# Designed miniproteins, single chains, continued (5): the designs that were tried, part 30

Each design is a single chain, and the fold is of that chain. pLDDT is the mean over its residues in the fold that is shown.

## One batch from the design tools (miniprotein)

Design m17082
Fold by ESMFold2-Fast:
Structure m17082 (fold): chain A 89 residues (1-89)
Amino acid sequence: SMMKEEILALAEELLELAKELGDKELAERAEKLIEEIKKMEDTRENLLKAAERVLELGKEVLKKAENLENILKAIGLILRAIGLILDLE
């Protein structure tokens, strides 16, 4: 679905941010999340759980962001994840 594709795109943006931070643990967690999203059934419950996990990892990226550009990217990702969660509830 379009929603699954949007959540996947957010998870991929999260992976790019984790790599820019040089945080190998966050990058590995983001890669695992991407794989799980790709394999999951396209149900509202699975989409909501995936969006919530993107939000949690996005918050961790925000805490570790060292420059304004990465802070703003992390905030944008968090806001988009919140929007998807609200649309799914």
Scores: mean pLDDT 88

Design m17083
Fold by ESMFold2-Fast:
Structure m17083 (fold): chain A 90 residues (1-90)
Amino acid sequence: MAAREEGRRLVLELIAAQGPAAAALYEAGASEAEVAEALARGVAEALAARGLDEAAAEAREAAEAARAGDGEALTAELEEAAEAVAAALA
């Protein structure tokens, strides 16, 4: 499988891993922006724990975009995080 597909798969797996925490925040009455920010921040922390510092930085930018309510920037930064993972694994 191409490195780009591997990077996207890892980011999607890390997003899925944040699902229970995001659902708990949503059930507690957090806003959509707060839930999306927590999800992206969780992905950034997981990437940093793996030593993928560049990808973690992009995921932190995604969290900032989510907090601002910018869904387009959120999506773009998560795609950049996946590309940074692909570059690190190539």
Scores: mean pLDDT 83

Design m17084
Fold by ESMFold2-Fast:
Structure m17084 (fold): chain A 67 residues (1-67)
Amino acid sequence: MNEKEREILEVEITGSFAVMKAYIEGNEEAARRIAELTDRAVEALRAGNFDEARRLLAEIKKILEEL
């Protein structure tokens, strides 16, 4: 697996887990926000914008920590 594929997988796994946790916590707004950030991070990686994707992943992780 190359670095791009690995980072996409990390974003998809982290985002899926975070969305699931947000729904379990009853925070539908956080779930929607995380899903949006996850999609944007994957798109950034597909476009080769690693810095943007890493920024978005950090934002997902911050929301996850606040749940």
Scores: mean pLDDT 85

Design m17085
Fold by ESMFold2-Fast:
Structure m17085 (fold): chain A 64 residues (1-64)
Amino acid sequence: MRARVLVETATELRAIGARIDGEIAGKPEEGERRAREIREEFERRREELEERVRERLEELLRKE
């Protein structure tokens, strides 16, 4: 059970990293601006992901 939750979180984090790399590679000046905004958005999403992980664990515990 925990493995699935961890994999999903890791996948989301990797996807964010890939988006940043893509933005920077295609548009250097805009990429820097986007990178700053994405960092702030990343922190917000990190908190949201932590909440989702907790909710999923609670659901799994209820089933078992």
Scores: mean pLDDT 66

Design m17086
Fold by ESMFold2-Fast:
Order: sequence, then structure tokens, then C-alpha cells
Structure m17086 (fold): chain A 89 residues (1-89)
Amino acid sequence: SLDAPVDVEKEFSEPLRKMAELLDGITELDAGILAIVMGLANVLKKRGGNVEEAADFAADIVRRIAERHGQPEKAEELEKLVRDYILNE
């Protein structure tokens, strides 16, 4: 059989769930963007890439999502959550 594609949402379900609990009105598109960004950061980590830069980029994305949903006060907590996940697994 061909290798099953990595189910990014399944692998990252816990951090995505925590983000959805923190941010009211999170959409499937927001969750998909976050899952893709976190999946790509994980690929970079496995290949010896700049994980810190990937974490910074992911943090910026979650901040913008919080701002877009009118909840900028949630941005710092979401940023910490995604950074901690990418850097520490």
C-alpha cells in the first residue's frame, strides 16, 4: 500500500482543540491554516530546518486570526500555545 498521508488535523488535534476553546468563532478554514502551518513546522524540524523561525511564523498567523475575529486579547495566549507545541512537541 502507499503510505497513508499524514493526517495533520489528527496529529495536531489537541493544540487545535485548545485554540478553538480560547478563540470564539474559529472556522474550519482557520483550523486548516493552523494545521498546515504546524505540519510544515514539524517537517522542517525533522529535516533540520529553522524551527524557531517556523514557530515565529506560526505565532504571527495565530495572532492575525485572533485579530480577524475581534479577539486580539487572545493573541498572546494562542501565540504561546503554538510556539510551545512547535518547539517542544
Scores: mean pLDDT 72

Design m17087
Fold by ESMFold2-Fast:
Structure m17087 (fold): chain A 120 residues (1-120)
Amino acid sequence: KAEDLLDEGNVELSNGKYDKAIELYEEALELLDEKDPLRAVALNNIGLAYLKQGKYDEAIEYYKKALELDPNLAEAWNNLGDAYAKQGKYDEALKYYQKALAINPGLPEAQENLDKIKNE
């Protein structure tokens, strides 16, 4: 089942097994209906695995795919900002952290990341 594959992917991601996590998330995407909200979650998690590997361009691509499906996924906006910040693109990072906070004002990672850029 797709949810079981997403859970397994999350376990592999937490264990630093990023390639295995991506494989499991891609398998979950094959099982999910095209309108299933879990598709955006899976794409965001693939992006996070790429980010953890230092593959920032791939991470950005997957976060953008997640946001095309669910533009209200605040975590994906925050993760997109983090990927741009890792590339030194602070203007883009600032814009995306602000989008994350506009959707979810209580998202602590976005506020912390925004404050770090403002204190540069």
Scores: mean pLDDT 85

Design m17088
Fold by ESMFold2-Fast:
Structure m17088 (fold): chain A 70 residues (1-70)
Amino acid sequence: MSEEEIIEKLKKELEKLGLSEEKAEEAARMIVEGVKNGTEHKAGAKLILEYGVSPEQVEKLIKEAKEMMK
């Protein structure tokens, strides 16, 4: 699966959680970059603090991104 396809899938999940399209795309890109760089814990903290995503939802989204990026 391409990086853009992973971002689009995560973006749709984030939109379902109540984020705007713009914020959902930014959050999705942040998750993918964090997984690529091994900094997913820092990306997750920012998602909780700045985007209002719950810790449980962040854990799920990061796990899904890791599985799609294999």
Scores: mean pLDDT 82

Design m17089
Fold by ESMFold2-Fast:
Structure m17089 (fold): chain A 55 residues (1-55)
Amino acid sequence: EDVIEEAVELAKKAYEQGLSPVEAVNLAIRYAKEKGLSEEEIVETAQRVAEALGP
């Protein structure tokens, strides 16, 4: 599911640009919703972003 990977990369770039972790997660969730992901996939996206920004 390429959209989840794209959302994670988008969040990482936003964080690098100076957005807070919460703002980066919210950006990724919005991106996933716009791409038509299910609620289950959106939750997975948020979890993967949180893991990627601060393991």
Scores: mean pLDDT 80

Design m17090
Fold by ESMFold2-Fast:
Order: structure tokens, then C-alpha cells, then sequence
Structure m17090 (fold): chain A 74 residues (1-74)
């Protein structure tokens, strides 16, 4: 698997709510739609899933997010 616990913010998924720390993301893409005001965050993680120390590199991943979604198809 590309992801493991802690929570998944990877691929084509919706992150409803979480308080756990996400592992280090390999790639992060964030965009906001001006018309709807919706912010989409996509995080792609390393295939090894062995780096959790890098979570501190992505402060947004350490916060409680009420509603987030990942729209990474590949």
C-alpha cells in the first residue's frame, strides 16, 4: 500500500476529520477554487511508507482539518 496509519491524505480520497499526524508527504498540491471557495489539498506519500518524522515538514498535516479532500487520480 502507498499509505499506512497514521491517517491517509493520499490519492482520490476525502478526509472528513482527523486529529492524528499524517506521515511525510512525497508531493503536496493545494488549490482553491475562487468561484466556490473550496480548498483542495492533495498529498502523495512515498511508496515505502516508512517516513513519519517528516510530518513536521507539513504543518497543515499536523492540524485538525474539519473537511479536506484529495483529488489525486494517479
Amino acid sequence: SLTSSPPQLVGDSVSSRMTAVAPAALTTITGTDASSGITTTTERYAEKEQTVTGAAQFPASLTTQPVQWSVEVH
Scores: mean pLDDT 42

Design m17091
Fold by ESMFold2-Fast:
Structure m17091 (fold): chain A 94 residues (1-94)
Amino acid sequence: SKLEVEIALGLLRIAVGVAKIEGNEEAARLGRKIIELLEEALRAAEEGRLEEARRLLEEAKKLLEELKKLDPVVAKAAEIAIRALEELIKELEA
């Protein structure tokens, strides 16, 4: 659901904020870029541009692999947001 995506994005924003306070600037930067991609993907999905939404989601997944090496907490929050958006795209295709 859209609400699950919105909640997951909120948790990811909190995790990015914590990483920045801890001085992990690169994890915070990658986390912010993932947030931007997921917000664009959510907008594309809501507008029926499902192929664009999937492309943006795949870009976010590539950044997630780099983020896993830098901060496992931010990476876990990003993974949850990515999964929530994948489920929303599947619901919109049905």
Scores: mean pLDDT 88

Design m17092
Fold by ESMFold2-Fast:
Structure m17092 (fold): chain A 65 residues (1-65)
Amino acid sequence: RPAPVLTPEQRAALERALDGALTSGRAPAVDTATVHGVAQKGDPALAALSTDELGEALARLAAER
């Protein structure tokens, strides 16, 4: 599947969201609930991304770490 093209601002926002999710719980997965939680926070950098794009981007960032 093609990787979503992220702006530097979107990538930074996703990395912050991923760090927050990983530190807030026990073994939090980058799953649908996590993706919806990030979207609901109303980060303007992430508002342009669909749920599918947001989930794919978060999964790729988690895999790159």
Scores: mean pLDDT 62

Design m17093
Fold by ESMFold2-Fast:
Structure m17093 (fold): chain A 89 residues (1-89)
Amino acid sequence: SLAEEYRKNADFYRWIGFEAAAHLYRAAYYKVLGQDEEADKHIDRAAEILGWSEEERERMRALTPEQLKELADAVADGDWERVREILER
């Protein structure tokens, strides 16, 4: 399932030390389950790790699970151009 895929990716990124990306995948997982409050906690934690602003955090809250997955992958890759594209769209 999509939720299981996102959970596995979150666990993988946590295992290899990409903590912010792991939290973003966990947020995608909770959004797929309709657990927005838990998703928001993981978004807040990722924003804290990355030093992101309140405005950037609110933009992340508005993202779909698929967009959160794309954001997590971009963060893990250090692709900050892609990160900006996703958040400033």
Scores: mean pLDDT 86

Design m17094
Fold by ESMFold2-Fast:
Structure m17094 (fold): chain A 65 residues (1-65)
Amino acid sequence: AEAYLKQGEALLAAGNYEEAAAHYKKAIELDPNYAKAYQALAAAAKRLGNGKEVAALGEKLEELL
């Protein structure tokens, strides 16, 4: 799961928010309780302007933490 998180972080830093989100989703598929991957996905969704997705991910993150 960590490898997908790191790949997503590199993509996010490069401004490739869609591909970053895809990698974070794969990290979550491997570890559904990976709070850091939900945080990272929320950051990508925020950059993409997906406010509803950010809100849903925030609720999930609160559930995990």
Scores: mean pLDDT 77

Design m17095
Fold by ESMFold2-Fast:
Structure m17095 (fold): chain A 64 residues (1-64)
Amino acid sequence: MDALNQQAFDLQVDGLARLLGLSEEEKQEVRNSEEAYQEALKRVGALSEPGRETAREIAEELRR
């Protein structure tokens, strides 16, 4: 992974951790596992409308 893709991914993981209240160890698991990352995205998608909007903003930031 190039540096820009890694930085964007790290920012998204930090955002997911903030939204879901993840511990530092859980955050590292999401960073190191594609399946854990996909499960975290599903959990965010199940949140109320405010949580979905925050997830959408994180996704838009990654598209820059």
Scores: mean pLDDT 67

Design m17096
Fold by ESMFold2-Fast:
Structure m17096 (fold): chain A 60 residues (1-60)
Amino acid sequence: SEEVKKLLLELYEKIQNKELTKKDVAEVLEKILGKPVSPSAVSDETIELLKLLAEEVVKE
């Protein structure tokens, strides 16, 4: 949980700086799902969902 929160905060910073990559999203998904995630498997919908989740974590 704390590791996922840290990754989401780092993800948020990359979003704000326009530096976000599919690899960053895949790393967060790997921690949440507990299994390997290929960056090439990351969809635009998944990126948008993680952006919303990262914003929610920052506001709390």
Scores: mean pLDDT 78

Design m17097
Fold by ESMFold2-Fast:
Structure m17097 (fold): chain A 56 residues (1-56)
Amino acid sequence: MKARIVKGFAYNMVTGELLPVGTIIEILKIHEDGMVEGLYKGEPVLASESDLEILE
């Protein structure tokens, strides 16, 4: 499942860098509190579901 970052703060968990708005990530898990674990170019990402547009 893929999502686009549309607002807020999505982080590369390895580098700590913010991913820019418009970045497409692969979703691995959506937690009950709205936190999303994902991948971008094979690296782990942490985001909020409210900051994402689900594409697939």
Scores: mean pLDDT 82

Design m17098
Fold by ESMFold2-Fast:
Parts: structure tokens; sequence; C-alpha cells
Structure m17098 (fold): chain A 96 residues (1-96)
């Protein structure tokens, strides 16, 4: 495993924990509020990742946009989150 792959995996693990925490904290709220909370976490982590890898900013933004659309289009928030996490895991590894 390269150092870059390990750093991206560590970043993904932190993101996955934050996404699970925000979902659990907001699961009793409306679907719209749950989606907004998840999207805000995704945007915050994308900004941090883009600051660390400015040369990949466009690819990170595209990955973020795809993840946000997955959350917005999902009928079930938990299932949409699962799909977004899988998309992010694959996309982040492709960046290394």
Amino acid sequence: MTEEEQELLDFFAELARALREVYEKNKDKSIEEQKEAIINVLRDFAEKLAEKYPERKAEIQKLLDEAIETIKSGKDVREALRKAVQLLAKGLLDLA
C-alpha cells in the first residue's frame, strides 16, 4: 500500500464515521433535514480533501457532486447513504 493510498483510506474512515454519526443524530428528523445534514458533512470533508490535494480539486468536486446527487435522489436516507459511502470509497481509492 502506498503512503497516499493509506492517507486516503484514513481520510475515508474519518468521513465514514462522521457520516454515520450525523445520520444517527438526525434520524428522528424529517427526510429533508437528514439529507441536508449529510450533504453538509460531505461538503466539509470535500473542502478539507481539496486543500490537502489541490491538484485533484476538480476530481474531488465531481466525486462530491455525484455523492450529493445520490443522497438527494434516494427515497430511503439510510440506503442512499450506503450507496454514497460506496461511491466515495471507490472514488477516493481511484485518486491514489
Scores: mean pLDDT 80

Design m17099
Fold by ESMFold2-Fast:
Structure m17099 (fold): chain A 95 residues (1-95)
Amino acid sequence: GSIFRPEDGSVRTFFTADNSLATPDSPREEAEAAIEKAKEEILKVPGVKEVHLGLLDSGILTGTILAESVEAAKKAIEVLNKTPGITVSSAAIGT
């Protein structure tokens, strides 16, 4: 297996999520607004340092969360999953 050492001791989490607000026929702006709101909510979690979100053309969200601890990473994924229109499909909490 590949070993990634966390930079500055931080936990890196990779995730994918389904976005029910982004359809092939819907304006991308609605999806981008939901993503921005999710990012703001994740950043409110104590111990979260950074969040990067990307929307694929398929409407699938991909992203990276950089957290101080595994517990903070889990809380961030929970907050993302509770965001209206966003359902986390997979998350890999890194070492």
Scores: mean pLDDT 71

Design m17100
Fold by ESMFold2-Fast:
Structure m17100 (fold): chain A 59 residues (1-59)
Amino acid sequence: SKEQERRDVNIYTATVIELIGAAEEGASADALRAIFDRYAPQLSPEQQAAVRRTVDRLL
């Protein structure tokens, strides 16, 4: 449904913002992975791949 699509996009956006913010605050690689793991079950496989690329770029 459109509601599920909007939720998925919002969760993806929130995940990316939280990862970038945490990295700017000096978060460890383990902390960034923990943020990803927390949100991963709520993300599509394509969004999970994009977030993994974001984590790799921040490390």
Scores: mean pLDDT 78

Design m17101
Fold by ESMFold2-Fast:
Order: structure tokens, then C-alpha cells, then sequence
Structure m17101 (fold): chain A 55 residues (1-55)
């Protein structure tokens, strides 16, 4: 499926939620999550396309 509509705004909200969850994650998991968040925060179209493919 496709999930490109409002994806940028939704991802910022998910980033805030994931930050709350990160308190219970290991350092390795936090590093991986943060790398993904930085790419999305940069409005990287490759990330948007990849995540749309997951659906």
C-alpha cells in the first residue's frame, strides 16, 4: 500500500512517541532509532518511499 498522505506530519508525531519509548531501550537500540528519526526529520524522500513500501 501507500502511506504518503500526511506522512511527514505523522512521522514527527511518531518521533515524539518513540522518544518516550527510548527511555526503556538499550544504547544500541537508541542509536538505530535516532538514525532513522534524523533521516525522516531531514525530509528524505528515500525514507518516505521505503516506508510506503512496508504497507
Amino acid sequence: GKLLVSFEDDKYVLKALEEAVVGNLSSAEKKTLKAGEELVDSANPEILEGEATLL
Scores: mean pLDDT 50

Design m17102
Fold by ESMFold2-Fast:
Structure m17102 (fold): chain A 58 residues (1-58)
Amino acid sequence: AAAEIAKILEEIEELNERVTKRLEEAKAAGDWETARQLLAEAREELSKLVAKLKELLA
């Protein structure tokens, strides 16, 4: 359904904004361990959203 696809795309956009802001904060603090954890969590969340998109497009 188009509405469900639009919602997932919105969630991906929100995730991108959230991760970018948190990475900038971690970079300013020199906290590379936090940056690595944020990227790993973001990758996991993105993979789940992409899987949902694939199900809706199948």
Scores: mean pLDDT 80

Design m17103
Fold by ESMFold2-Fast:
Structure m17103 (fold): chain A 90 residues (1-90)
Amino acid sequence: MALARGRTLAETIAELAEEGIKSSVEEAQKMAKYGAELARTAEGIIASDPQLVELFRQTKEYLERAAENPEEVKEYLEKAKELAEEAIRL
C-alpha cells in the first residue's frame, strides 16, 4: 500500500512539473511550491524505503528551488520531473 501511494504522488508531481514547464513563470512557481508540499508528504508515507525517500527529498529540493528562482524555474522543474519519473519506475 505505501508503494502504491508513493507512485501516485510521484505521478502527480511529474504531471505538475510538466504543466509548470508549459505554463507562465508565475504559474510554474505556484505549481513548484505545491509539488514540494506533495514531495514532503510522500517522504512521510514511504519512510520505510530509503531509496524512495532520497528520490523524494531530491525532488522536493528542486521544486523548492524552482519556487524561489523565477529565472530558472523551468530548468528546476525539468530536474524534479526526471526524479519523480525515476521514483515511478521503482
Scores: mean pLDDT 81

Design m17104
Fold by ESMFold2-Fast:
Structure m17104 (fold): chain A 70 residues (1-70)
Amino acid sequence: MKLSTEEVVEKVRKLLESVPLETDKEKQIKILEEVKKELEKLKAQADEEGKKLLDDLIDIIEEKIKELKK
């Protein structure tokens, strides 16, 4: 059974709402890496449209992690 795009969007929304506000760069990187891991798990279960959405979100998170590492 694959997750629909609507189910993916709802799960992503809940995941993002659970992300704590953090000012320490190392802790922010750790949180973003955990979020990325959860998005990759959702991608494995998603339909084609949901996979594209998740790929775009993963790319944004990877860019943010890269910025924090500078």
Scores: mean pLDDT 76

Design m17105
Fold by ESMFold2-Fast:
Structure m17105 (fold): chain A 81 residues (1-81)
Amino acid sequence: MEELREKIRQQLRDAFGLTEEEADKLAEVFLKHLENGEIVLTPEAMKELARYARGVAPELAEALRDQLRTHFGLTDEEIEA
């Protein structure tokens, strides 16, 4: 789990220009809500995170895609767009 948090934190910094502190806090909150099945981000932000996670933490990318399908009703094509 710590390894996934570090990968997410790095991707959040690179993708959204967050500071290290901001990215760390967001990654912690996101992972906690992801574990209990809650959505904390907009679909657009979650799609972007899933895209960046795909190469770094594929299990997290799949979990994000599953949440997008389940909570927002998006198709795989819409998630990739």
Scores: mean pLDDT 65

Design m17106
Fold by ESMFold2-Fast:
Structure m17106 (fold): chain A 85 residues (1-85)
Amino acid sequence: SLEGKTAEELKNLGNELFNLGRYDEAASCYTRAIELDPNFAKAYCNRGNALRALGRLEEAASDYTKALELDPNNAEAAKNLELIS
């Protein structure tokens, strides 16, 4: 269950699922992290990575853009946005 987890714990769970290739489940964990903390730049970047892995490139671009709006120094989001633009 994702209930009772902090935004950081949900991001960390998403990262574990992403590393297992479970991209849909990873994206769901990042979505829950963002619901708890809408300014969580890393969760947007990580959801973008999961969406990109799923071939959902327009949604990934939106998340990378949001990550950069929240943290302009997020080099991973900047690089990955450029790769899919």
Scores: mean pLDDT 91

Design m17107
Fold by ESMFold2-Fast:
Structure m17107 (fold): chain A 55 residues (1-55)
Amino acid sequence: SRELAVKQAALGILKAAKDFMEKLVEEKPDDKKAKEELEELEKEIEELEEEVKRL
């Protein structure tokens, strides 16, 4: 399915961004904006994984 392929590609990109942000938060634990962005990425990944699970 085209929709499945697109969503799986998006998940790959979001997970790579999450890995990058996790390292940034580890290096700068007082950076509140980085922590907030990481939380938003985690929510987006969870929502997209649920959508893929339904396909």
Scores: mean pLDDT 84

Design m17108
Fold by ESMFold2-Fast:
Formats: structure tokens, sequence, C-alpha cells
Structure m17108 (fold): chain A 60 residues (1-60)
């Protein structure tokens, strides 16, 4: 669940939807994923680093 949300956030950020990426990462944190990894995923999603965001999301 948290992992799926984080992957969706990373994909949205890559598609040029940084706000959607950040929102999805917030959902990862709320769903009980690893907060530290979720924060890293969100930061990379906002920066447009979809690949890095996905890697951190997988660890969340």
Amino acid sequence: DAEKSAKAAAEAAKAGEPAAGATGAWDVRQNGGDEKMAREAAAHARAGDSEAAAEYALKA
C-alpha cells in the first residue's frame, strides 16, 4: 500500500506533476511506511528525480 502509493507518486513526478508526486509521498507516510524513506522519496519526486524517488519508495 505505502509502496504502491510511493511508486505512483514517483511516476506522477516524472510525468511533470510535482504536486501529485509530493501528495502521493505524503500518503506513503500516512499509510505507515518508513517515514525516513518516504521523506526521501518525496524530496526526489519534487526535484523530478523519478528514478531515485522510486528507489526510496521501494524501501519505505
Scores: mean pLDDT 61

Design m17109
Fold by ESMFold2-Fast:
Structure m17109 (fold): chain A 99 residues (1-99)
Amino acid sequence: SPRVRALLRELGLSEEDIAVIERHKKLAMLVQNLKEEDIDNDLLGLLEGLLQLIEEGKISPEEARKIVRELVERMKRGVELAQKRFKEEQRYELLELIS
């Protein structure tokens, strides 16, 4: 989603962090049978909620960035674990989808 990418960049995330989120979306679609639109809507709700809390002075932009960074690191670990398992199981088609 262009809006999700714009909000992630506004919060100071790198293109590498955005790529992790895109790989996590593909993995979630595969293992949880989720629609891309539902994942994008959940991410939008989180990001808009964090921006609202910044606007209201309830959290700092640095605290919001930390929350999103912790989420990305969790996503990264999940993707790396899935990549390892797909490689071990010789499921190269699934490995390519989340690479």
Scores: mean pLDDT 84

Design m17110
Fold by ESMFold2-Fast:
Formats: C-alpha cells, sequence, structure tokens
Structure m17110 (fold): chain A 80 residues (1-80)
C-alpha cells in the first residue's frame, strides 16, 4: 500500500518525504533483505532515488514522485 508507506514516512504530515526519511526506509528495507550496506552505500542509493524523483534538488519527494519510485523500484518498497 503506497499511501500507507508514504503516510508512515511523512512524519510531519506536510505531504512530502525528506531525504532523511527516505534514507531511513531504504536502510530498513535493505537490511530486512539481508544486505549489510555501509551508511555511504545507503546514502548513494537514497541520492539516486531522489535524483530520479526530485528534479528541483530540494531533497524532498511528494506523493506523486514517491508513487513513481515505487512503480520503478517495487522490490525496494514492497518486500513481497
Amino acid sequence: DVEAIFKKLDTDGDGVITREELRAYVRESLASKGFNLSDEQVDEITEELLKDADKDGDGVIDFEEFKELVEKYPELFDPR
């Protein structure tokens, strides 16, 4: 459920996901799949996702951008 994941990451309820919120989710998702990545590797993956969604470079992702990321990288955001 994309909306449920977005709402969980959007701790402020302002309709955007910050770089730090996305990074935390990426780390948790990859760790749950058995990947032992460094902070730098997690940051690199997070920056690539942000670059793909966030064309403004402000480091935040709105719901439509997040939905596009889930569609492009379903295994990262849906463990099933």
Scores: mean pLDDT 73

Design m17111
Fold by ESMFold2-Fast:
Structure m17111 (fold): chain A 71 residues (1-71)
Amino acid sequence: SKAEALAKAEEAAAKAEEALKAGDFATALAEMDKAVEALGKVDPELAEKFQGIRDAVEANPELAAEALRAA
């Protein structure tokens, strides 16, 4: 269901945030990819936006981690 896909995406996004704050960029990107996949099935516009965020994190993971820690 859409609710199940959204819950799975939220769980993956939360794990990505924790991994990114911990400096585990490989795990963060893997979890972000899972979130994009889950979102793509129910909300392709949101999936496209999150893919953009994921790509920005891949390009500058340390900057992304610093931004999250400062939030």
Scores: mean pLDDT 82

Design m17112
Fold by ESMFold2-Fast:
Structure m17112 (fold): chain A 65 residues (1-65)
Amino acid sequence: SARQAELAAQARAMAASRGARVTVRTEGDTVHVTIEGASERDFAILASALQILGVSLGLRVVVER
C-alpha cells in the first residue's frame, strides 16, 4: 500500500542518516523493519520514531535488530 511504501521509505532514510541499514518486509498491514549497523542508542531512537510513524499511518510496525 502507499502507506506501507511511505513507512519503508522513511525507515530507509532515517537509518541511512545514522549510518545504519534496514530490510523492510510487509505482511498484510504489518511492516517488519530489521535494522543493522546501528548503535544501541540509534536503534532505540529509530525504533521509537518508526513506532510513532506507524501509529500515525494506521500500521502495525515490528522493529528488530
Scores: mean pLDDT 86

Design m17113
Fold by ESMFold2-Fast:
Structure m17113 (fold): chain A 73 residues (1-73)
Amino acid sequence: DRLEEEAKKVLKEIEEIKSLLEKLGASEDAINAVEDLEKEIKKLLEEGAPVEIFERKYELLKVIKEELEELLE
């Protein structure tokens, strides 16, 4: 199922971003924002949102993850 696979990719990127934020010593507010995003993605998957929403979020999260990885270098 393309919807489930794309949602799974988004959730994995969120988990990796949360890990990077913890390594960077990010604020509790930043961690909470990522957890809220995870809840939003799970709700969108439950509601059967269009796969294009997950594809777009995945591309945005990839950019965020790359920027956070640059901060650790």
Scores: mean pLDDT 83

Design m17114
Fold by ESMFold2-Fast:
Structure m17114 (fold): chain A 65 residues (1-65)
Amino acid sequence: AAEAAQRAFLEQAITGLENLAKHLPADSAAKVRKYAQEGRTALEAGDLDKAREAINKAVDVALES
């Protein structure tokens, strides 16, 4: 239950970052998309810690834009 809830939250966060990237400058958008993709790969591998780290990096880039 807890892991399924964490996966759902992380998947929503990644989707939100991909949508946000559409509104960012090209260089920032590329970085956000890269980290979002790393997050998706980590989720598919079951590595929630790496998924969270990738999402945090994408958020930091988006907030600096």
Scores: mean pLDDT 83

Design m17115
Fold by ESMFold2-Fast:
Structure m17115 (fold): chain A 77 residues (1-77)
Amino acid sequence: SKEVEEKIKEVEELVEKIKEIIKKKLDEETAEKEIKELEEFLKKSIEEAKSIKDEKKAIELLEEVKELLKDAKEKLE
């Protein structure tokens, strides 16, 4: 679905922004660990959303993920 694909792209874009902030604010070793956890969370969230047949439920999940990522970004800023 186009709406689910659009939401996935929004989540992916937000993750890339958070990775950039992590690289600038944290030491190399800590940044690597945080980025790895963030990428694993992203992978799991996308796989979950793609497994949901109900498009509205998939979008709800992605919106929840997006809000969690926004909160994480705000705490880093």
Scores: mean pLDDT 85

Design m17116
Fold by ESMFold2-Fast:
Structure m17116 (fold): chain A 60 residues (1-60)
Amino acid sequence: MKGLYRAVQPVPKGGPDDLALRPGDLVEVLEELDENRALVRNLKTGEEGIVPKSALERIE
């Protein structure tokens, strides 16, 4: 799952390790944490955090 993704739904910040996303935000997947979660970096802000994989769509 490493690569470039786009947020397809809003992600609220639920906890200190979570990353909030807006639809259309571009992220780099740094690590897969489990079946449902990934550690990502927001390419616009440089912020890193955990997001649900269901919120992401792969782009090239």
Scores: mean pLDDT 81

Design m17117
Fold by ESMFold2-Fast:
Structure m17117 (fold): chain A 64 residues (1-64)
Amino acid sequence: LPLPTPEELAIAERMREAFGEEGASQREAAEAAGVSQSTVSTLVRKGLLERLADGRVRVAARAP
């Protein structure tokens, strides 16, 4: 697994501040961090975000 970059960690932190444990849609998460939905998908693949049962994303408990 490739390690998260410092930029990806910073993006995950912005998302955590915006919606934290509540989760957000992929679109809402992208808007909150100022990134593309493709970046959100990459963060899910790297384990920085978790995909919820309803298709929303949440910052993973392991992320800072």
Scores: mean pLDDT 75

Design m17118
Fold by ESMFold2-Fast:
Structure m17118 (fold): chain A 55 residues (1-55)
Amino acid sequence: SHSDILKELILKTGLSLDELQELSREELIELLMKEVGASRSTAEKIVDELYSLLN
Protein backbone atom coordinates (compact mmCIF):
# COMPACT_ATOMS: atom_id res chain seq x y z
CA SER A 1 0.00 0.00 0.00
CA HIS A 2 1.05 3.63 -0.41
CA SER A 3 0.99 4.13 3.37
CA ASP A 4 3.43 1.24 3.84
CA ILE A 5 5.76 2.67 1.18
CA LEU A 6 5.67 6.10 2.86
CA LYS A 7 6.42 4.51 6.23
CA GLU A 8 9.44 2.76 4.69
CA LEU A 9 10.60 6.09 3.21
CA ILE A 10 10.35 7.73 6.66
CA LEU A 11 12.35 4.89 8.25
CA LYS A 12 15.07 5.03 5.56
CA THR A 13 15.44 8.83 5.36
CA GLY A 14 14.72 9.81 8.98
CA LEU A 15 12.36 12.52 7.72
CA SER A 16 9.08 13.12 9.56
CA LEU A 17 5.67 13.23 7.88
CA ASP A 18 5.70 17.02 8.32
CA GLU A 19 9.06 17.26 6.53
CA LEU A 20 7.89 14.95 3.71
CA GLN A 21 4.74 17.02 3.10
CA GLU A 22 6.91 20.16 2.66
CA LEU A 23 8.80 18.52 -0.23
CA SER A 24 7.93 19.19 -3.87
CA ARG A 25 6.39 16.50 -6.07
CA GLU A 26 9.74 15.95 -7.81
CA GLU A 27 11.65 15.73 -4.50
CA LEU A 28 9.20 13.07 -3.24
CA ILE A 29 9.54 11.12 -6.50
CA GLU A 30 13.35 11.30 -6.25
CA LEU A 31 13.39 10.09 -2.63
CA LEU A 32 11.03 7.19 -3.39
CA MET A 33 13.24 6.11 -6.29
CA LYS A 34 16.55 6.42 -4.40
CA GLU A 35 15.61 5.31 -0.88
CA VAL A 36 12.85 2.74 -1.50
CA GLY A 37 13.95 1.63 -4.99
CA ALA A 38 10.60 2.43 -6.60
CA SER A 39 10.47 2.98 -10.35
CA ARG A 40 9.69 6.51 -11.52
CA SER A 41 6.24 5.33 -12.71
CA THR A 42 5.45 3.77 -9.32
CA ALA A 43 6.74 6.84 -7.44
CA GLU A 44 4.60 9.14 -9.62
CA LYS A 45 1.48 7.04 -8.93
CA ILE A 46 2.14 7.11 -5.17
CA VAL A 47 2.65 10.88 -5.11
CA ASP A 48 -0.40 11.48 -7.34
CA GLU A 49 -2.58 9.33 -5.04
CA LEU A 50 -1.37 11.22 -1.96
CA TYR A 51 -2.12 14.57 -3.60
CA SER A 52 -5.60 13.32 -4.56
CA LEU A 53 -6.27 12.25 -0.96
CA LEU A 54 -5.12 15.65 0.36
CA ASN A 55 -7.55 17.49 -1.94
Scores: mean pLDDT 76

Design m17119
Fold by ESMFold2-Fast:
Structure m17119 (fold): chain A 60 residues (1-60)
Amino acid sequence: MEELQKKIDEAVKKLKEAGERYREARSAGAPLDEIRALFDEMTKAAKEVRKYELELKKVK
């Protein structure tokens, strides 16, 4: 359980960093390809957080 909590914390940190990069790129008028790549990275990070939440749910 404790190892899973640390993975959640790391995934949340990655999500925050991806979200910041996405907002900065969008505000700076970066190319659509770059914006899409950053959005996909943010989405993957969000899915990782959800995956660990489901793992916690499996541990009754």
Scores: mean pLDDT 78

